# Ledger of designs, part 11: designed miniproteins, single chains

Each design is a single chain, and the fold is of that chain. pLDDT is the mean over its residues in the fold that is shown.

## One batch from the design tools (miniprotein)

Design m354
Fold by ESMFold2-Fast:
Structure m354 (fold): chain A 81 residues (1-81)
Amino acid sequence: MVLPSQPIKRYRITAHFDSILAAQEAAVAALRHVPSAEITFLPDNSIEITLENIDEATLERLVELLRRHASRVEVELVSEE
């Protein structure tokens, strides 16, 4: 059976923290929730999380988790193919 092509969605989440320790704790929690997530630490106590082929429910839960630790969380749809 031929399935229609589904777009591959890539999300970028940027989370800002008051300390590097809070950023590290949030990163560990995020990886436990989404092991396939790619996490980059930024010099301003921020982390950038890249997610690919994730369910909307999983994305929402991850964002809520980050909001518990972060002073600011920003979610961006980077690509849809």
Scores: mean pLDDT 77

Design m355
Fold by ESMFold2-Fast:
Structure m355 (fold): chain A 73 residues (1-73)
Amino acid sequence: SKNEKILQLTIEYFAELSRVVGDWVQGVIAIRKDASLSQAQKAAQIAALDAQAAQRTAQVREDYRRRLAEIDS
């Protein structure tokens, strides 16, 4: 049914968001533990990870919105 398709897409959407968050957390931990990096270099690399996570989140949301619209069409 339409409702079952929406539920499945919503489950997939939250699974993809969970992966983006998980990747970001692991990336931040790795940067923070890197003794070869200065505090300024760590801040710059974390800022880059934040920007990448925001872009990935926006793409996941757009894909979910598009797929929902296909069901409503």
Scores: mean pLDDT 89

Design m356
Fold by ESMFold2-Fast:
Structure m356 (fold): chain A 80 residues (1-80)
Amino acid sequence: MEEEKLKKDAEFYKKGAKIAEENAKRVQSLADENQAKGAAADPETAKVYNQQAQNSRGVAEGVKKRAEILKKKADELEKK
């Protein structure tokens, strides 16, 4: 009974890790895109794109670290 719960929890963490990895890649791509748009934009619009690029890079790093934690949790639960 506990074994079934651990298996379901491991699968849940695996799914979460995959989603987080995909989200991190998308957010990082968005950061690069916003940086490029900011370089070509007027000063007012450039501020918005540059702020979004910096924020997106920070979020991507955070989400990437969360994905690693979720992956480790899934691996530990599967070994039990």
Scores: mean pLDDT 79

Design m357
Fold by ESMFold2-Fast:
Structure m357 (fold): chain A 65 residues (1-65)
Amino acid sequence: MEAEKRREEAIAEYREEAAKLSDEELEAMEEELRADTVRTPEKLEKMKIIIAKGVEKALEEEKKR
């Protein structure tokens, strides 16, 4: 189950990085990614952080319901 453990570690890292970002910083990062057509490894990492932030927000909204 090495792949599952690695996935959990990666998700935890992205969630920690996402927690450091404000909504304004996240929005600016999304705009940058939309404007640039080139997909680099650095941009892929930023996309993963954005996704992790979205998941956190979705979980918080579910708790409110």
Scores: mean pLDDT 69

Design m358
Fold by ESMFold2-Fast:
Structure m358 (fold): chain A 83 residues (1-83)
Amino acid sequence: DLVERYRKAIAEQDLEGVLEILAEYFAEVFGVDRDYLEEIRKRILEAVKNKDWKTLQELINELLARVGKIAKEKGIEFLSDPL
């Protein structure tokens, strides 16, 4: 249950664990560029270091939007709409 592992990492504030799980999933399933994932990871970690939780949330949302776009381009269903 990748989703449950992700939720647990979020609840435990394990940012590195969250990013590791997401990066592997996105690279393996959607073929997202690992260099892109590495750059986003660095930006997220910098936001955490600066205690900028608002920027952190925005960066995560941008990453998810990018993955959704790539998934559509590759014909993979990626449902991010809660409804």
Scores: mean pLDDT 71

Design m359
Fold by ESMFold2-Fast:
Structure m359 (fold): chain A 98 residues (1-98)
Amino acid sequence: MIKITAEVRFHMEGISPAQKEEIIERAKKVAEEIGAKVLSVDVRSGTIVVEFETVSQLEQFILAVSKLAKELGVDSVEVTVLNPQALHQALEEELAAK
């Protein structure tokens, strides 16, 4: 079964090292709570790589990390799907199931 992999980068200019660790740890917890798998974290660059089984999990994660970023004063979050073919296939399967 093809999994969707996304890299999320928090742009954390002016954020303290302790707050950067908190942001990444909370993002990791959100991923685990929605049933997604955390593949890697880099607190220094503000990056987390997460593997999702469904488009719904990816959407829930994006909404949750956007809310987290807003609460902690982070103005921008970049989400990059590393395997866009897997995302396209998952979207087609979800649309066909409706």
Scores: mean pLDDT 78

Design m360
Fold by ESMFold2-Fast:
Structure m360 (fold): chain A 99 residues (1-99)
Amino acid sequence: MKVGELADDPEALENSRAGLKQLLLDAAERALETGDDSAMVAALVVRRVLEGERDVDEALAAARREVAEDREGVRRRLAEELPGLREEVEEHAARLAAK
């Protein structure tokens, strides 16, 4: 996916951002259910991209380091944000269904 092409289309960017939130939710749920480090890394990468990180390779390196250094802290933060993230994803899906 080319970020530059999305920046030229605000609607496509908003829809892609919604897709990233769904991907974050799925990865966070899998990480909390399985304790899989790969799922934790995936959740952190998507979160960093949503927070404005443009270098996916740097986001991946940072996510891997964070999980390796403080796995329990990562798990706790994902668990704390999960209910709010579910609500945001459900609200966006309902809004799209109403269009």
Scores: mean pLDDT 75

Design m361
Fold by ESMFold2-Fast:
Structure m361 (fold): chain A 93 residues (1-93)
Amino acid sequence: MTPEQKIRALALVFYEMGWSLEEALAFVERNLEEFSEFLEVPREELLGLFRRAFEAVLRDPEAVRASIPREVYLEVSIFVGVLQLKEAVEKVT
């Protein structure tokens, strides 16, 4: 899996969840270290690369979906779910 495939999959996951670009960017920024390590992208570049990937999804979501192996999409979806669960637990504990 390439960093480019993972970041495109991440943008597609948020888009398919019905999130806005602003909501998705805020979530990525709150979990910047975890996403940087998972995507293998430097922290300084991550928000810019994510914004461009999300804009590509908004232009043609089907073309983006076709460019991502199913295994990459599934792994990224699970990772987002884990981070959402982590944020939910941190608010209670």
Scores: mean pLDDT 84

Design m362
Fold by ESMFold2-Fast:
Structure m362 (fold): chain A 85 residues (1-85)
Amino acid sequence: KKKEEIEKKIAELIQEAYRLLSDLKAGFGVEEARQRLLEVLDEGIKLAKEMNNEKLIELFERAKQAVEEGNYDEARKLLKEASKL
């Protein structure tokens, strides 16, 4: 079903975001990892909007802001909350 496919893709994006956050925290490939992470989070926002899940949209938007501010631990925490929805 389309909803299950979107939920699975969101879970995959969150997993990729965790990997990218780990890379950023380690200081390796920072510019490329940061750019890819922002793309992953934008895709997450888009999929959350397709689901009309307001809480999920808010969590991804806050995670994106945290990444932009360099608050990678906060971004990871917000994504963990998103993964429970």
Scores: mean pLDDT 84

Design m363
Fold by ESMFold2-Fast:
Structure m363 (fold): chain A 65 residues (1-65)
Amino acid sequence: SSLKDALRVTPPSASPSPELAKQELQSSDPLAFQRVALNLTEEQKQLVLQKENDEEAEAYLLSLP
């Protein structure tokens, strides 16, 4: 499933920060990307869902300050 599908299926958890999300993406955990996406703030989640491609969504996640 795509990144956007993961965000639509489950609600976001209380993610501490986007920087932590970037660290998880680099952890070599196959589920890290999905967990990071699901733990985004509601605002970030909406922006990701607006992307047409998972590539754009991933770029957005990695560009977060």
Scores: mean pLDDT 58

Design m364
Fold by ESMFold2-Fast:
Structure m364 (fold): chain A 61 residues (1-61)
Amino acid sequence: LLEQLTPKEREAVEAGVKAMLEGKSFLEVQKLIRELTKDLPEWEQRRALLVAAYLAIKKKK
């Protein structure tokens, strides 16, 4: 998953996963990822958010 993302998306995904694992709310994570990817197209912002959520769920197993 990460190797298919742009460096900017990967950075946002890693930050989002960390925030979710630290117990931040989904809204706070969404704001963080949006801020880190604000210069990217909306669909890339959404992809980063979805990948971060997926990876956080897998890690919490």
Scores: mean pLDDT 76

Design m365
Fold by ESMFold2-Fast:
Structure m365 (fold): chain A 65 residues (1-65)
Amino acid sequence: SAEARARALLEEARERFKDLIESLELRGDTIYFSLKGASVEQETGAALYLIGVGIEAGLSVKRLP
């Protein structure tokens, strides 16, 4: 299912960006994430990856403060 695929991609993202991701949660049709405060380049990379996951899964993506 799309939800199962999204969950798998989020687990991959959690492991890949473990030093950057403060929180990562799928609620309803939206992926919520926050970052630990890193370089603009690292934050941009992580954010673009998660946006890509959202596009592939048909989900919205929101960054928390």
Scores: mean pLDDT 80

Design m366
Fold by ESMFold2-Fast:
Structure m366 (fold): chain A 77 residues (1-77)
Amino acid sequence: GAEAEIERLIAEAATVEVPANPEYDEELDKLQREAMRLIFSLPEERRAPLLEAAGRLLKAGRKELAQRLIDAVRRYL
C-alpha cells in the first residue's frame, strides 16, 4: 500500500548523493511546495522522515522519485 511505498522511498532517498549547491529549478521548486503542503497535512510524528527524504530527493534533482513520494503521500491521505 501507500505506506510501504513511502517507506521504500525514504530508504531510497537516504542513498542519494546530495550536491552541496543545487542549482535552481522551477519544476523542483514546485515539487518542494507540493511536498511540504502534503507532509504538513500528516500527523506530526510522521513528518520528520518525510521532510528529510523529500529534501534529499529535491536537492539531488531526482524529480521522478520526488513525484513518486508526493503521489504516495497523497494516496496515504
Scores: mean pLDDT 81

Design m367
Fold by ESMFold2-Fast:
Structure m367 (fold): chain A 71 residues (1-71)
Amino acid sequence: MTLSEEELRRIEEELETLPETVTGGQVTEALIRAGLSVERAERISTAIVLRFGPVATREQVLAFLRELVEA
């Protein structure tokens, strides 16, 4: 699972529309709105849920997503 810097920027913009605490479903929807495929969005959001549980902060989600940018 990898993200481009451009994809991360779009995801950050979508996450800013959400409350500080987000569910896996809200993360999936934000990733799809940012232009990711459903399969890719579900894969990433599932990894976040496995890491942080059913609820995470936007800061935790963004930190995780930054780890997926570049090798």
Scores: mean pLDDT 83

Design m368
Fold by ESMFold2-Fast:
Structure m368 (fold): chain A 95 residues (1-95)
Amino acid sequence: MEIKLSPEEQELTLEYLKLFLALAKASPAELSPEQKALLKQLEAILNNPNITEEELKQAQALLMAFLTEHRDDPMVQAIYREVSEAVRKKLKEKA
């Protein structure tokens, strides 16, 4: 699937990824080694001030793969729900 992200989609993707990373790091639950590895990869990508569209797509793909593999994990499900609600709220603030 080769879809070019619009500037608005890039901004929303960045906000989503940053919020997910922040909530996962703030979670009181112990992170698995796989969760820690994913968060380190996301943090490294997001800490690049010159982040490219391809790096954003890579970060989104990594997050989506993780969510798919851990869809039955209550902590991952809770973080995903909280991030989705926060992104939805931010979208309404722009409308």
Scores: mean pLDDT 67

Design m369
Fold by ESMFold2-Fast:
Structure m369 (fold): chain A 74 residues (1-74)
Amino acid sequence: LPESVKEGIEQAEKDVKELESIPKVAKSPKGQELLEKIREKIEKIKEAKSEEEVLKYWGELIKLAQELYREHLA
């Protein structure tokens, strides 16, 4: 993986752990579902065998993060 993508993954993993600690997110079924989907995308990026797959799953992760922010944190 490119170093920038690897750094992005490490930051995303830290952000997920922080979001899991927020009571509003932790107690929300929708929030938990979105966090689980975000974790799945992080794993897909780690397992990606091409830059095209990395970009695809990263785009999907961004959309999920935006939905989580809009519905629970905004």
Scores: mean pLDDT 77

Design m370
Fold by ESMFold2-Fast:
Structure m370 (fold): chain A 66 residues (1-66)
Amino acid sequence: SMDEELLETTLRLVRGESGEEEQEKDIEKARELAEFAAKNPEKADEIYEKLLKIEKERVKKEEEEK
């Protein structure tokens, strides 16, 4: 399944928490995710909605902590 696990892996890369050896595997997974989204555009919409929900929760938490 291409859902939270792949998204979490991508976020880990962005945050720089991935090791040198893991970075190559994470990049390969990211490429595979992009190819999967291209073949399955319907699922891409669902992923977008899920990402928006996660982002909204993060923003709300930051705003409340202000």
Scores: mean pLDDT 64

Design m371
Fold by ESMFold2-Fast:
Formats: structure tokens, sequence, C-alpha cells
Structure m371 (fold): chain A 68 residues (1-68)
């Protein structure tokens, strides 16, 4: 869903904006990887709940590793 992808992109941009400038490039690479995975899952017709689980796990990992 374009709406779900837009929402997840917005959440990623918020997470990136909270990072120090020096970490934003690494954070964007990680975030782009997560969004690519989500986009592929949506194209394959995976359930919304499964897509959200993958996205939430990826964003939590980014915050724990890159934002620290």
Amino acid sequence: SDELLAELRARMEEALAALPEEKRALGRQFGDHILREVEEMLAEGKPREEVLRVAETGLATMRAIIAA
C-alpha cells in the first residue's frame, strides 16, 4: 500500500532527524534497506501485519545500534 509506505518513510525521516549529523548517512543506508524489504514484501502481497512486524523490528534495531 502506498499509504503504508508513505507512513513508514515518514517514521524513518523522523528517526533520521533525531540522529547526530555524523550518523545520518549510515542511518539512511540502514533505513533504505528496511524500506526496500518492505516494498518487496508489499509487491509480493505479504499481509500488512507481517510487513509492519518487519518494519518495526528494523526501525527498533536502527534506533538501538545507530542512534546509540
Scores: mean pLDDT 79

Design m372
Fold by ESMFold2-Fast:
Structure m372 (fold): chain A 70 residues (1-70)
Amino acid sequence: SMKEQIVKTLKEIKRLIEEEKSEEATDLLLSLPEDLRKQVVEELERALLLAEEENIPLLEAIDKVIEEIE
């Protein structure tokens, strides 16, 4: 399903960020089909806002977003 693809992609992006592979994370996003990329970017922007508002690490905010989708 689309939700499963979003969750899988967010988990991979999180792993790449944790490993400090920001270029690979960007390449992954650009390689996605348009519809999936748009939704993943929207969820990542939501995680960034959550991290700023709650003063938590971005990786923790991404985990919270993943839990909300699952």
Scores: mean pLDDT 86

Design m373
Fold by ESMFold2-Fast:
Structure m373 (fold): chain A 73 residues (1-73)
Amino acid sequence: SREDVLQHAVAGILLGALDFAIELLERGAPQAEADAETLLEQAKEILPTLSPEDQARIEEAMERLRRVLEEAR
C-alpha cells in the first residue's frame, strides 16, 4: 500500500541519517554531538509509526549511535 511504501522509505532515510551521524561523531565534526541528540529525539517520535521489522532495525541503529555519542563525550 501507499502507507507501507512511505513507512519503508522513512525507515530507510532514518537508518541512513543515524549511520551518517555516527560517521560525523567519529570524525569530530562541528555540532555532531548536538545533531546526534536531535536525531535520536526525532527517531524516537517516528519509531512507533514503523513496521515491527523496521522498528527493530532503527532501535539497533539508535543504540549504536548512543554508544558512539557517549564515547565522544
Scores: mean pLDDT 84

Design m374
Fold by ESMFold2-Fast:
Structure m374 (fold): chain A 100 residues (1-100)
Amino acid sequence: MTLLSPEMVKKEMEILLEREEKVNKAPQEFIDKMREVIELIPSLSPEEANDLYRLVLHGSDAVRSGVDVKEVTKVIDDFINGKISLEEAEERINELILKQ
């Protein structure tokens, strides 16, 4: 996949945030987590920014599928804090979707 700069990732995530809030009516807790993530993006490496963007997109899909927003935001936080790899985070989100 095309690797975006952190500045481009931030812009894409701001567009995603507006869509999640205005169109998809995502839970406020998820909107708040996306705002927190957007603030972190400019300080990240390009790899870290793209990884986090992909994880947030996957988390958005999980929330729209009816997964508990707290479970999704916990996976995002564990990834941001270096507790799990991107692969482990993606696997956890997929498991949460399948448990429905």
Scores: mean pLDDT 84

Design m375
Fold by ESMFold2-Fast:
Structure m375 (fold): chain A 93 residues (1-93)
Amino acid sequence: SIERKLARQFTVTAIHIAGLGFTIRLAKKKFPDNPEVQKLVEQLEKLRAELKGLLDRFRATTDPSEQLSILKEAQKIIDEGDKIIQQLEAIEK
């Protein structure tokens, strides 16, 4: 059902918001004075804020087509975040 699909995609988005928060905190603690890490962290903080805004919009709408559109936009932001996390991991190695 569309209801179950929306619930699953919402849960995945919420998990990614939590994961981004953890990654941001760890990077700030491990590399407080690294300007390259600070730039990547600022990008992750912006993406995390955008994801939170999309989840707020998802909760505010009752239209399933709008909810699906919001979750598609959330997936694009998650994909961008994953690329930045890969850059952070490369700096740590």
Scores: mean pLDDT 85

Design m376
Fold by ESMFold2-Fast:
Structure m376 (fold): chain A 66 residues (1-66)
Amino acid sequence: MDPKENALKLIKRLVEAGKIYQALVALYVLKDGLPPEEAERKAKEDIKNGITLEQVKAEVEKLLSE
C-alpha cells in the first residue's frame, strides 16, 4: 500500500469527524513537508482565518485524485 495515499485517507477521516486542526496539521506535514511545529502554527492561523471543513475536505479529495 502507498503510505502517502493511506495518510490522505486518514486525513479525510479526520475531516469527516470534524477534527479540522488535526487534519490540517497532518496535511501540512504530508503535502508541504513542514516540521510538526510549523504545521501546527499554520493550522492555527488557518482556523483563525475561518477555514471550513468543506475547504479542507476539497483539498484532500483533490490530492487523492492526483
Scores: mean pLDDT 80

Design m377
Fold by ESMFold2-Fast:
Structure m377 (fold): chain A 75 residues (1-75)
Amino acid sequence: SADREKAIKSLLEMIDNYLALGVVTQAERDEAVEAIRRGEAAPSPAAQALVDESITLYSALFGTTPDQVVALIRA
């Protein structure tokens, strides 16, 4: 859906901002992006933490819960 595509785009932009700030590696970024696109758990704890942080930030910005964001990206 259009809402799902917009949410994924925003999450990816947030993750790319962490990479630009030097707080995550390219490998952690790539693993987190793949996990979001597949609607699956990330293969490493660091990449999973990055997914969880981006979802939390998205929910705070758009007035949703993290569970609602997870449901949207898995739709």
Scores: mean pLDDT 84

Design m378
Fold by ESMFold2-Fast:
Structure m378 (fold): chain A 85 residues (1-85)
Amino acid sequence: SVKTVYDVKQKPGQEKVTIVAETYRWKIEKAYNTIKNLIQSEGGQIVSEEITDTKIEMVVYLPKDTDLDEFKSKLPSYVTITSIS
């Protein structure tokens, strides 16, 4: 797997969240772009990402008032969040 780390600083009112998602091998790029766009739409920043054939692991800064259950519900049916904390 290739790990990418971005030079981003945690802003006041943000919390660090680790997201682990699984999808189908043939949908990995679409799943990645969907998760990335959702993070950005919620006012978040990606700190690091690691992508394998079927698994996406991201460390992100999200607003601390982000409802993680609502966040999960906004993802398409082919994306399964296995861990978010």
Scores: mean pLDDT 87

Design m379
Fold by ESMFold2-Fast:
Structure m379 (fold): chain A 86 residues (1-86)
Amino acid sequence: GIGLDILKNELLQLVDDLYQQARDSLGQDHPQLEQLRQQAIQQINDLVDYITNVNPPGNIETLKMFEDLKQQIKDNFAQVEAELKA
């Protein structure tokens, strides 16, 4: 199958990158950003657990699920950063 560890690590790296970008942009720590980071990590772990233990989809479906989660994480960080800048 596709490398689930690679896909998981790419999303975890994305979360760290987005978190650091938001912190740098805001110039201070916000509890809401840490909560968002923890939520994103949990969503990634839940997706990996679902694929592995609950209902393992095919490679195309797996890639789609990771792409959808990646977009959701990006959108959530952009929204929270915009709200905290206002």
Scores: mean pLDDT 84

Design m380
Fold by ESMFold2-Fast:
Structure m380 (fold): chain A 63 residues (1-63)
Amino acid sequence: MGQSLSYTMLARYYLKQGKPEEALKYAKLGVDVFPSPVSLRTLSEAAEALGDEKLAKEYREKA
């Protein structure tokens, strides 16, 4: 749980900094540690920022 939250926070930080590639990397790590509505939504947001709408939709539907 703590590791997933830390990775999700890092992913959200990178999204704020305009670094969607780094955001997606950390969002995936957060989901891998513990899938939660917040971690799944963050991965969806990072994928959308990269233009990967298929990945974004997949994880948005899981959240």
Scores: mean pLDDT 78

Design m381
Fold by ESMFold2-Fast:
Structure m381 (fold): chain A 73 residues (1-73)
Amino acid sequence: MEELLEELIDKYVSLNPEVTKEQVKESLSSSFDLEEQVIELLAHILGIERTDENLNRDEYIEKAREILEKYKK
């Protein structure tokens, strides 16, 4: 789980070079448990990669949960 979170933070920072890993970690850890941090970050990454405004946040959250469940197995 921690390795997945670190990998997702690295990917998010590569897509948003104006933010640091420390800023992302602080923002997530102040609001979410580890599993929810992974889900939130996955949802953000999926949204950024697609750049498709036709998909709403709930759709990204659902995709993030599906990916996390597959990763756990």
Scores: mean pLDDT 73

Design m382
Fold by ESMFold2-Fast:
Structure m382 (fold): chain A 76 residues (1-76)
Amino acid sequence: MAAVEEAASSADPATQAAGQALLKDEDVAIRVAAARGLANSPDKEAAKKALAELVEDEDIEVAEAAREALAKIEKS
Protein backbone atom coordinates (compact mmCIF):
# COMPACT_ATOMS: atom_id res chain seq x y z
CA MET A 1 0.00 0.00 0.00
CA ALA A 2 2.70 2.52 0.94
CA ALA A 3 4.54 1.75 -2.33
CA VAL A 4 1.38 2.44 -4.35
CA GLU A 5 0.82 5.80 -2.62
CA GLU A 6 4.48 6.69 -3.15
CA ALA A 7 4.32 5.83 -6.87
CA ALA A 8 1.21 7.97 -7.44
CA SER A 9 2.69 10.97 -5.58
CA SER A 10 6.18 10.76 -7.11
CA ALA A 11 7.70 13.63 -9.10
CA ASP A 12 9.44 11.15 -11.42
CA PRO A 13 7.47 10.98 -14.71
CA ALA A 14 7.85 7.21 -15.15
CA THR A 15 6.82 6.54 -11.55
CA GLN A 16 3.88 8.96 -11.88
CA ALA A 17 2.69 7.11 -15.00
CA ALA A 18 2.95 3.78 -13.17
CA GLY A 19 1.06 5.22 -10.21
CA GLN A 20 -1.71 6.57 -12.45
CA ALA A 21 -2.03 3.15 -14.13
CA LEU A 22 -2.80 1.73 -10.67
CA LEU A 23 -5.98 3.85 -10.64
CA LYS A 24 -7.41 1.31 -13.10
CA ASP A 25 -6.30 -1.73 -11.10
CA GLU A 26 -8.88 -4.43 -10.40
CA ASP A 27 -8.03 -4.32 -6.69
CA VAL A 28 -10.11 -1.77 -4.78
CA ALA A 29 -7.44 -1.29 -2.10
CA ILE A 30 -4.82 -0.46 -4.75
CA ARG A 31 -7.11 2.12 -6.39
CA VAL A 32 -7.82 3.71 -3.00
CA ALA A 33 -4.08 3.96 -2.25
CA ALA A 34 -3.39 5.42 -5.71
CA ALA A 35 -6.11 8.06 -5.22
CA ARG A 36 -4.61 9.07 -1.87
CA GLY A 37 -1.15 9.27 -3.43
CA LEU A 38 -2.43 11.59 -6.16
CA ALA A 39 -3.39 14.15 -3.48
CA ASN A 40 0.36 14.76 -3.04
CA SER A 41 1.24 14.70 -6.76
CA PRO A 42 3.35 17.64 -7.99
CA ASP A 43 1.29 17.71 -11.21
CA LYS A 44 -1.99 19.00 -9.80
CA GLU A 45 -3.77 19.20 -13.17
CA ALA A 46 -2.99 15.59 -14.11
CA ALA A 47 -3.93 14.47 -10.59
CA LYS A 48 -7.28 16.30 -10.74
CA LYS A 49 -8.08 14.69 -14.10
CA ALA A 50 -7.28 11.18 -12.83
CA LEU A 51 -9.19 11.76 -9.58
CA ALA A 52 -12.25 13.03 -11.48
CA GLU A 53 -12.47 9.60 -13.13
CA LEU A 54 -12.19 7.84 -9.75
CA VAL A 55 -14.94 9.98 -8.18
CA GLU A 56 -17.32 8.05 -10.46
CA ASP A 57 -15.85 4.64 -9.53
CA GLU A 58 -18.34 1.87 -8.78
CA ASP A 59 -16.77 1.27 -5.37
CA ILE A 60 -17.75 3.85 -2.77
CA GLU A 61 -14.41 3.61 -0.91
CA VAL A 62 -12.52 4.51 -4.11
CA ALA A 63 -14.95 7.34 -4.92
CA GLU A 64 -14.66 8.74 -1.39
CA ALA A 65 -10.85 8.58 -1.44
CA ALA A 66 -10.87 10.43 -4.78
CA ARG A 67 -13.16 13.17 -3.41
CA GLU A 68 -10.94 13.62 -0.35
CA ALA A 69 -7.83 13.78 -2.56
CA LEU A 70 -9.44 16.42 -4.79
CA ALA A 71 -10.39 18.50 -1.72
CA LYS A 72 -6.81 18.24 -0.44
CA ILE A 73 -5.40 19.42 -3.79
CA GLU A 74 -7.80 22.38 -3.87
CA LYS A 75 -6.81 23.38 -0.32
CA SER A 76 -3.12 23.28 -1.24
Scores: mean pLDDT 71

Design m383
Fold by ESMFold2-Fast:
Structure m383 (fold): chain A 94 residues (1-94)
Amino acid sequence: MQERLEKSYENVKKATDGRKKAEELLKQAESEGTSEEAIELYREALDKFSQAEHLFALIPSASEEEAKKLEQQGNDLYAEGQRLLEEGEKLIKK
């Protein structure tokens, strides 16, 4: 119980941090008139992190089986968000 709640908190926090980073990078990219491809990747990353944050937040109130599915989906979305951010950063550094 407690470990599950703590893990959920850490997962929500990492997704929130990812979302905030994506928001800042997107704002900077749009302000600087950078690559439209990088802007699109940052927007998609923002969406993935937001979805992961919402799924992780549901874990404490879910059944044990449902919590496992939410954790898997949230981790997949978070990983995709990270990949999208990394790809966007590579485009703007070229």
Scores: mean pLDDT 82

Design m384
Fold by ESMFold2-Fast:
Structure m384 (fold): chain A 93 residues (1-93)
Amino acid sequence: DKELTDEQRKRVIEAFEKLAEKLKEVFTSPEAQAEIDKYLEWVKTVKTTKDLRILILDLKSIATFFENLGLYDVADTAKEAIEELEKIIKEVE
């Protein structure tokens, strides 16, 4: 497991902040928004390429789920986040 630089961690956080923004447009309940914020706080603890691989699995599930619902804006944002995280893994490894 390779440790991420501060710049790489910032890029991960920015990708998930963009996704969280799109999710909050779909999920407007206070409970759902609190869960999205809780997940985003967990993402801020990311440190290693192993953490990125776990996040990519989450993003793939999100992309598939929202694509099947016809919510392409969320699905495409999740796919963009996958591409950014995979790029970071290649930079570190």
Scores: mean pLDDT 88

Design m385
Fold by ESMFold2-Fast:
Structure m385 (fold): chain A 92 residues (1-92)
Amino acid sequence: SREENVRKMEELVRLIMENASAREIAERLGISVSTASRYIRKFREDVERLREMLAAGVPLTPEERRVIEAALNGDPDLAELLREAYAEVLAA
């Protein structure tokens, strides 16, 4: 269901923010290690891209800026914010 997919994405984001390994994420969510590794890589690439845009002085939305700041600080409340911001990327 949609609710199950949302919950799975929330847990995925939380585990990534807690610096869980691809194996740990795979076991926790019932996905393959290769799928977990792909999601971690996409997430890190997106955060780094937004960070580069901020450093280059590109105008970011307040939401994009909060995502970068929370990610850099290891904020545990980041999971819900990132789920919404990166739902499409994590679902791809």
Scores: mean pLDDT 65

Design m386
Fold by ESMFold2-Fast:
Structure m386 (fold): chain A 96 residues (1-96)
Amino acid sequence: SELEEKLELLQKAQLKVMEAIKLIVENGPRSKVIELLEEAKEYLEKAGDTALAQQVDEVIRMIEESDDRAKIIAKLSELLSQINTRIVQLKREIYG
């Protein structure tokens, strides 16, 4: 179903955001963090969540223009929370 396809895309986006946060915490390469977030953005766009995709793009800009690691992690954590909320809501619609 369309909802199950959207759920799969949101779960893929969630994984990429989680991987990006982990890399930032571990002081991993900035280029790899941006790559993971660009992949998350593509999954969110395919899922129809254009507002969340725009927020990911804003975080990519912050990473390019700033080294404020704490602020970047805080914004990514907020995005992750919003993605998790959508996943829970979709699971209830599909399976509840």
Scores: mean pLDDT 88

Design m387
Fold by ESMFold2-Fast:
Structure m387 (fold): chain A 72 residues (1-72)
Amino acid sequence: AMADALIAEVKREADRAVELAGSPDFEKEFWRAAKLASDAIHELIDSGDTAAAKRVGDIFAEAYREALARRA
């Protein structure tokens, strides 16, 4: 399903950004993941799938917290 594919894609890119937390490429990959998550949330909300949109937000928020912890 479209929602499952979007959730999986956001998780892959968010996990990638976390792995790059100590890298000079972090800012670029982080903003790429953030844009992907934002686009996915908007698409899911527009389709009426607010539960999937929340899951995308939760996945990205968790990855963001982990990346910040690794950069501290």
Scores: mean pLDDT 83

Design m388
Fold by ESMFold2-Fast:
Structure m388 (fold): chain A 83 residues (1-83)
Amino acid sequence: MPLIDPEGRSPEEVSQAAEEAVKTIMSQDPSASQQMIEEQSQYLGEEIRRLMEQGTDPDMIHLHASTLLGIAKSNPTKPPTVP
C-alpha cells in the first residue's frame, strides 16, 4: 500500500505510516544516527497528523508529505522544515 495515502485512514494511521517511511529511508544511510532517525520521523508524523486533524485536502497532504520525505532522504542529519 502507498505510505502517503490519507484516503480512508485515520490521522494516527497515516502519521505512523509516514514515520515508518522516514525510518526505512534513513536506515539505508549508514551515517544516520538512531537519534536523528527518531527526530525526523517524529517531526513528519506530527506534521501529517496536524494537517489531517485540520481537515486539509488529501492532495495537499500528499504534496507536503512527499516534500518532507524528500528532505529527510537527501539530508538525514537535519530535521525537515515546513516553509
Scores: mean pLDDT 64

Design m389
Fold by ESMFold2-Fast:
Structure m389 (fold): chain A 100 residues (1-100)
Amino acid sequence: ATPAQLDVEVYGALAMIAVHLAIEAAQKGDAESAIRALETVVKLVDEIRRIAAEHPETQPLADEIEKEVIDGLDRVIEVARQNGLEETAKAAEEAKKRIA
């Protein structure tokens, strides 16, 4: 793997950790922590996209990570709505819109 591929893998892992933190926070009714985690997801995906633009060989990995993040955000939306966290659900929908 190139250093750029390794960077994308690391940022991808961190993005999925942030998605899981958003799900856990939403399950606990912690809207503020969930929204903060979603902001982290967006920043990490923006960084992955920057790397993929500079290193086209990482694009297939970036695309796979984007798909996994979008699937995770759909779960955040579901859990947030089940727990009455409308602002968190909207933040997750906006994050998904920015990524897609």
Scores: mean pLDDT 90

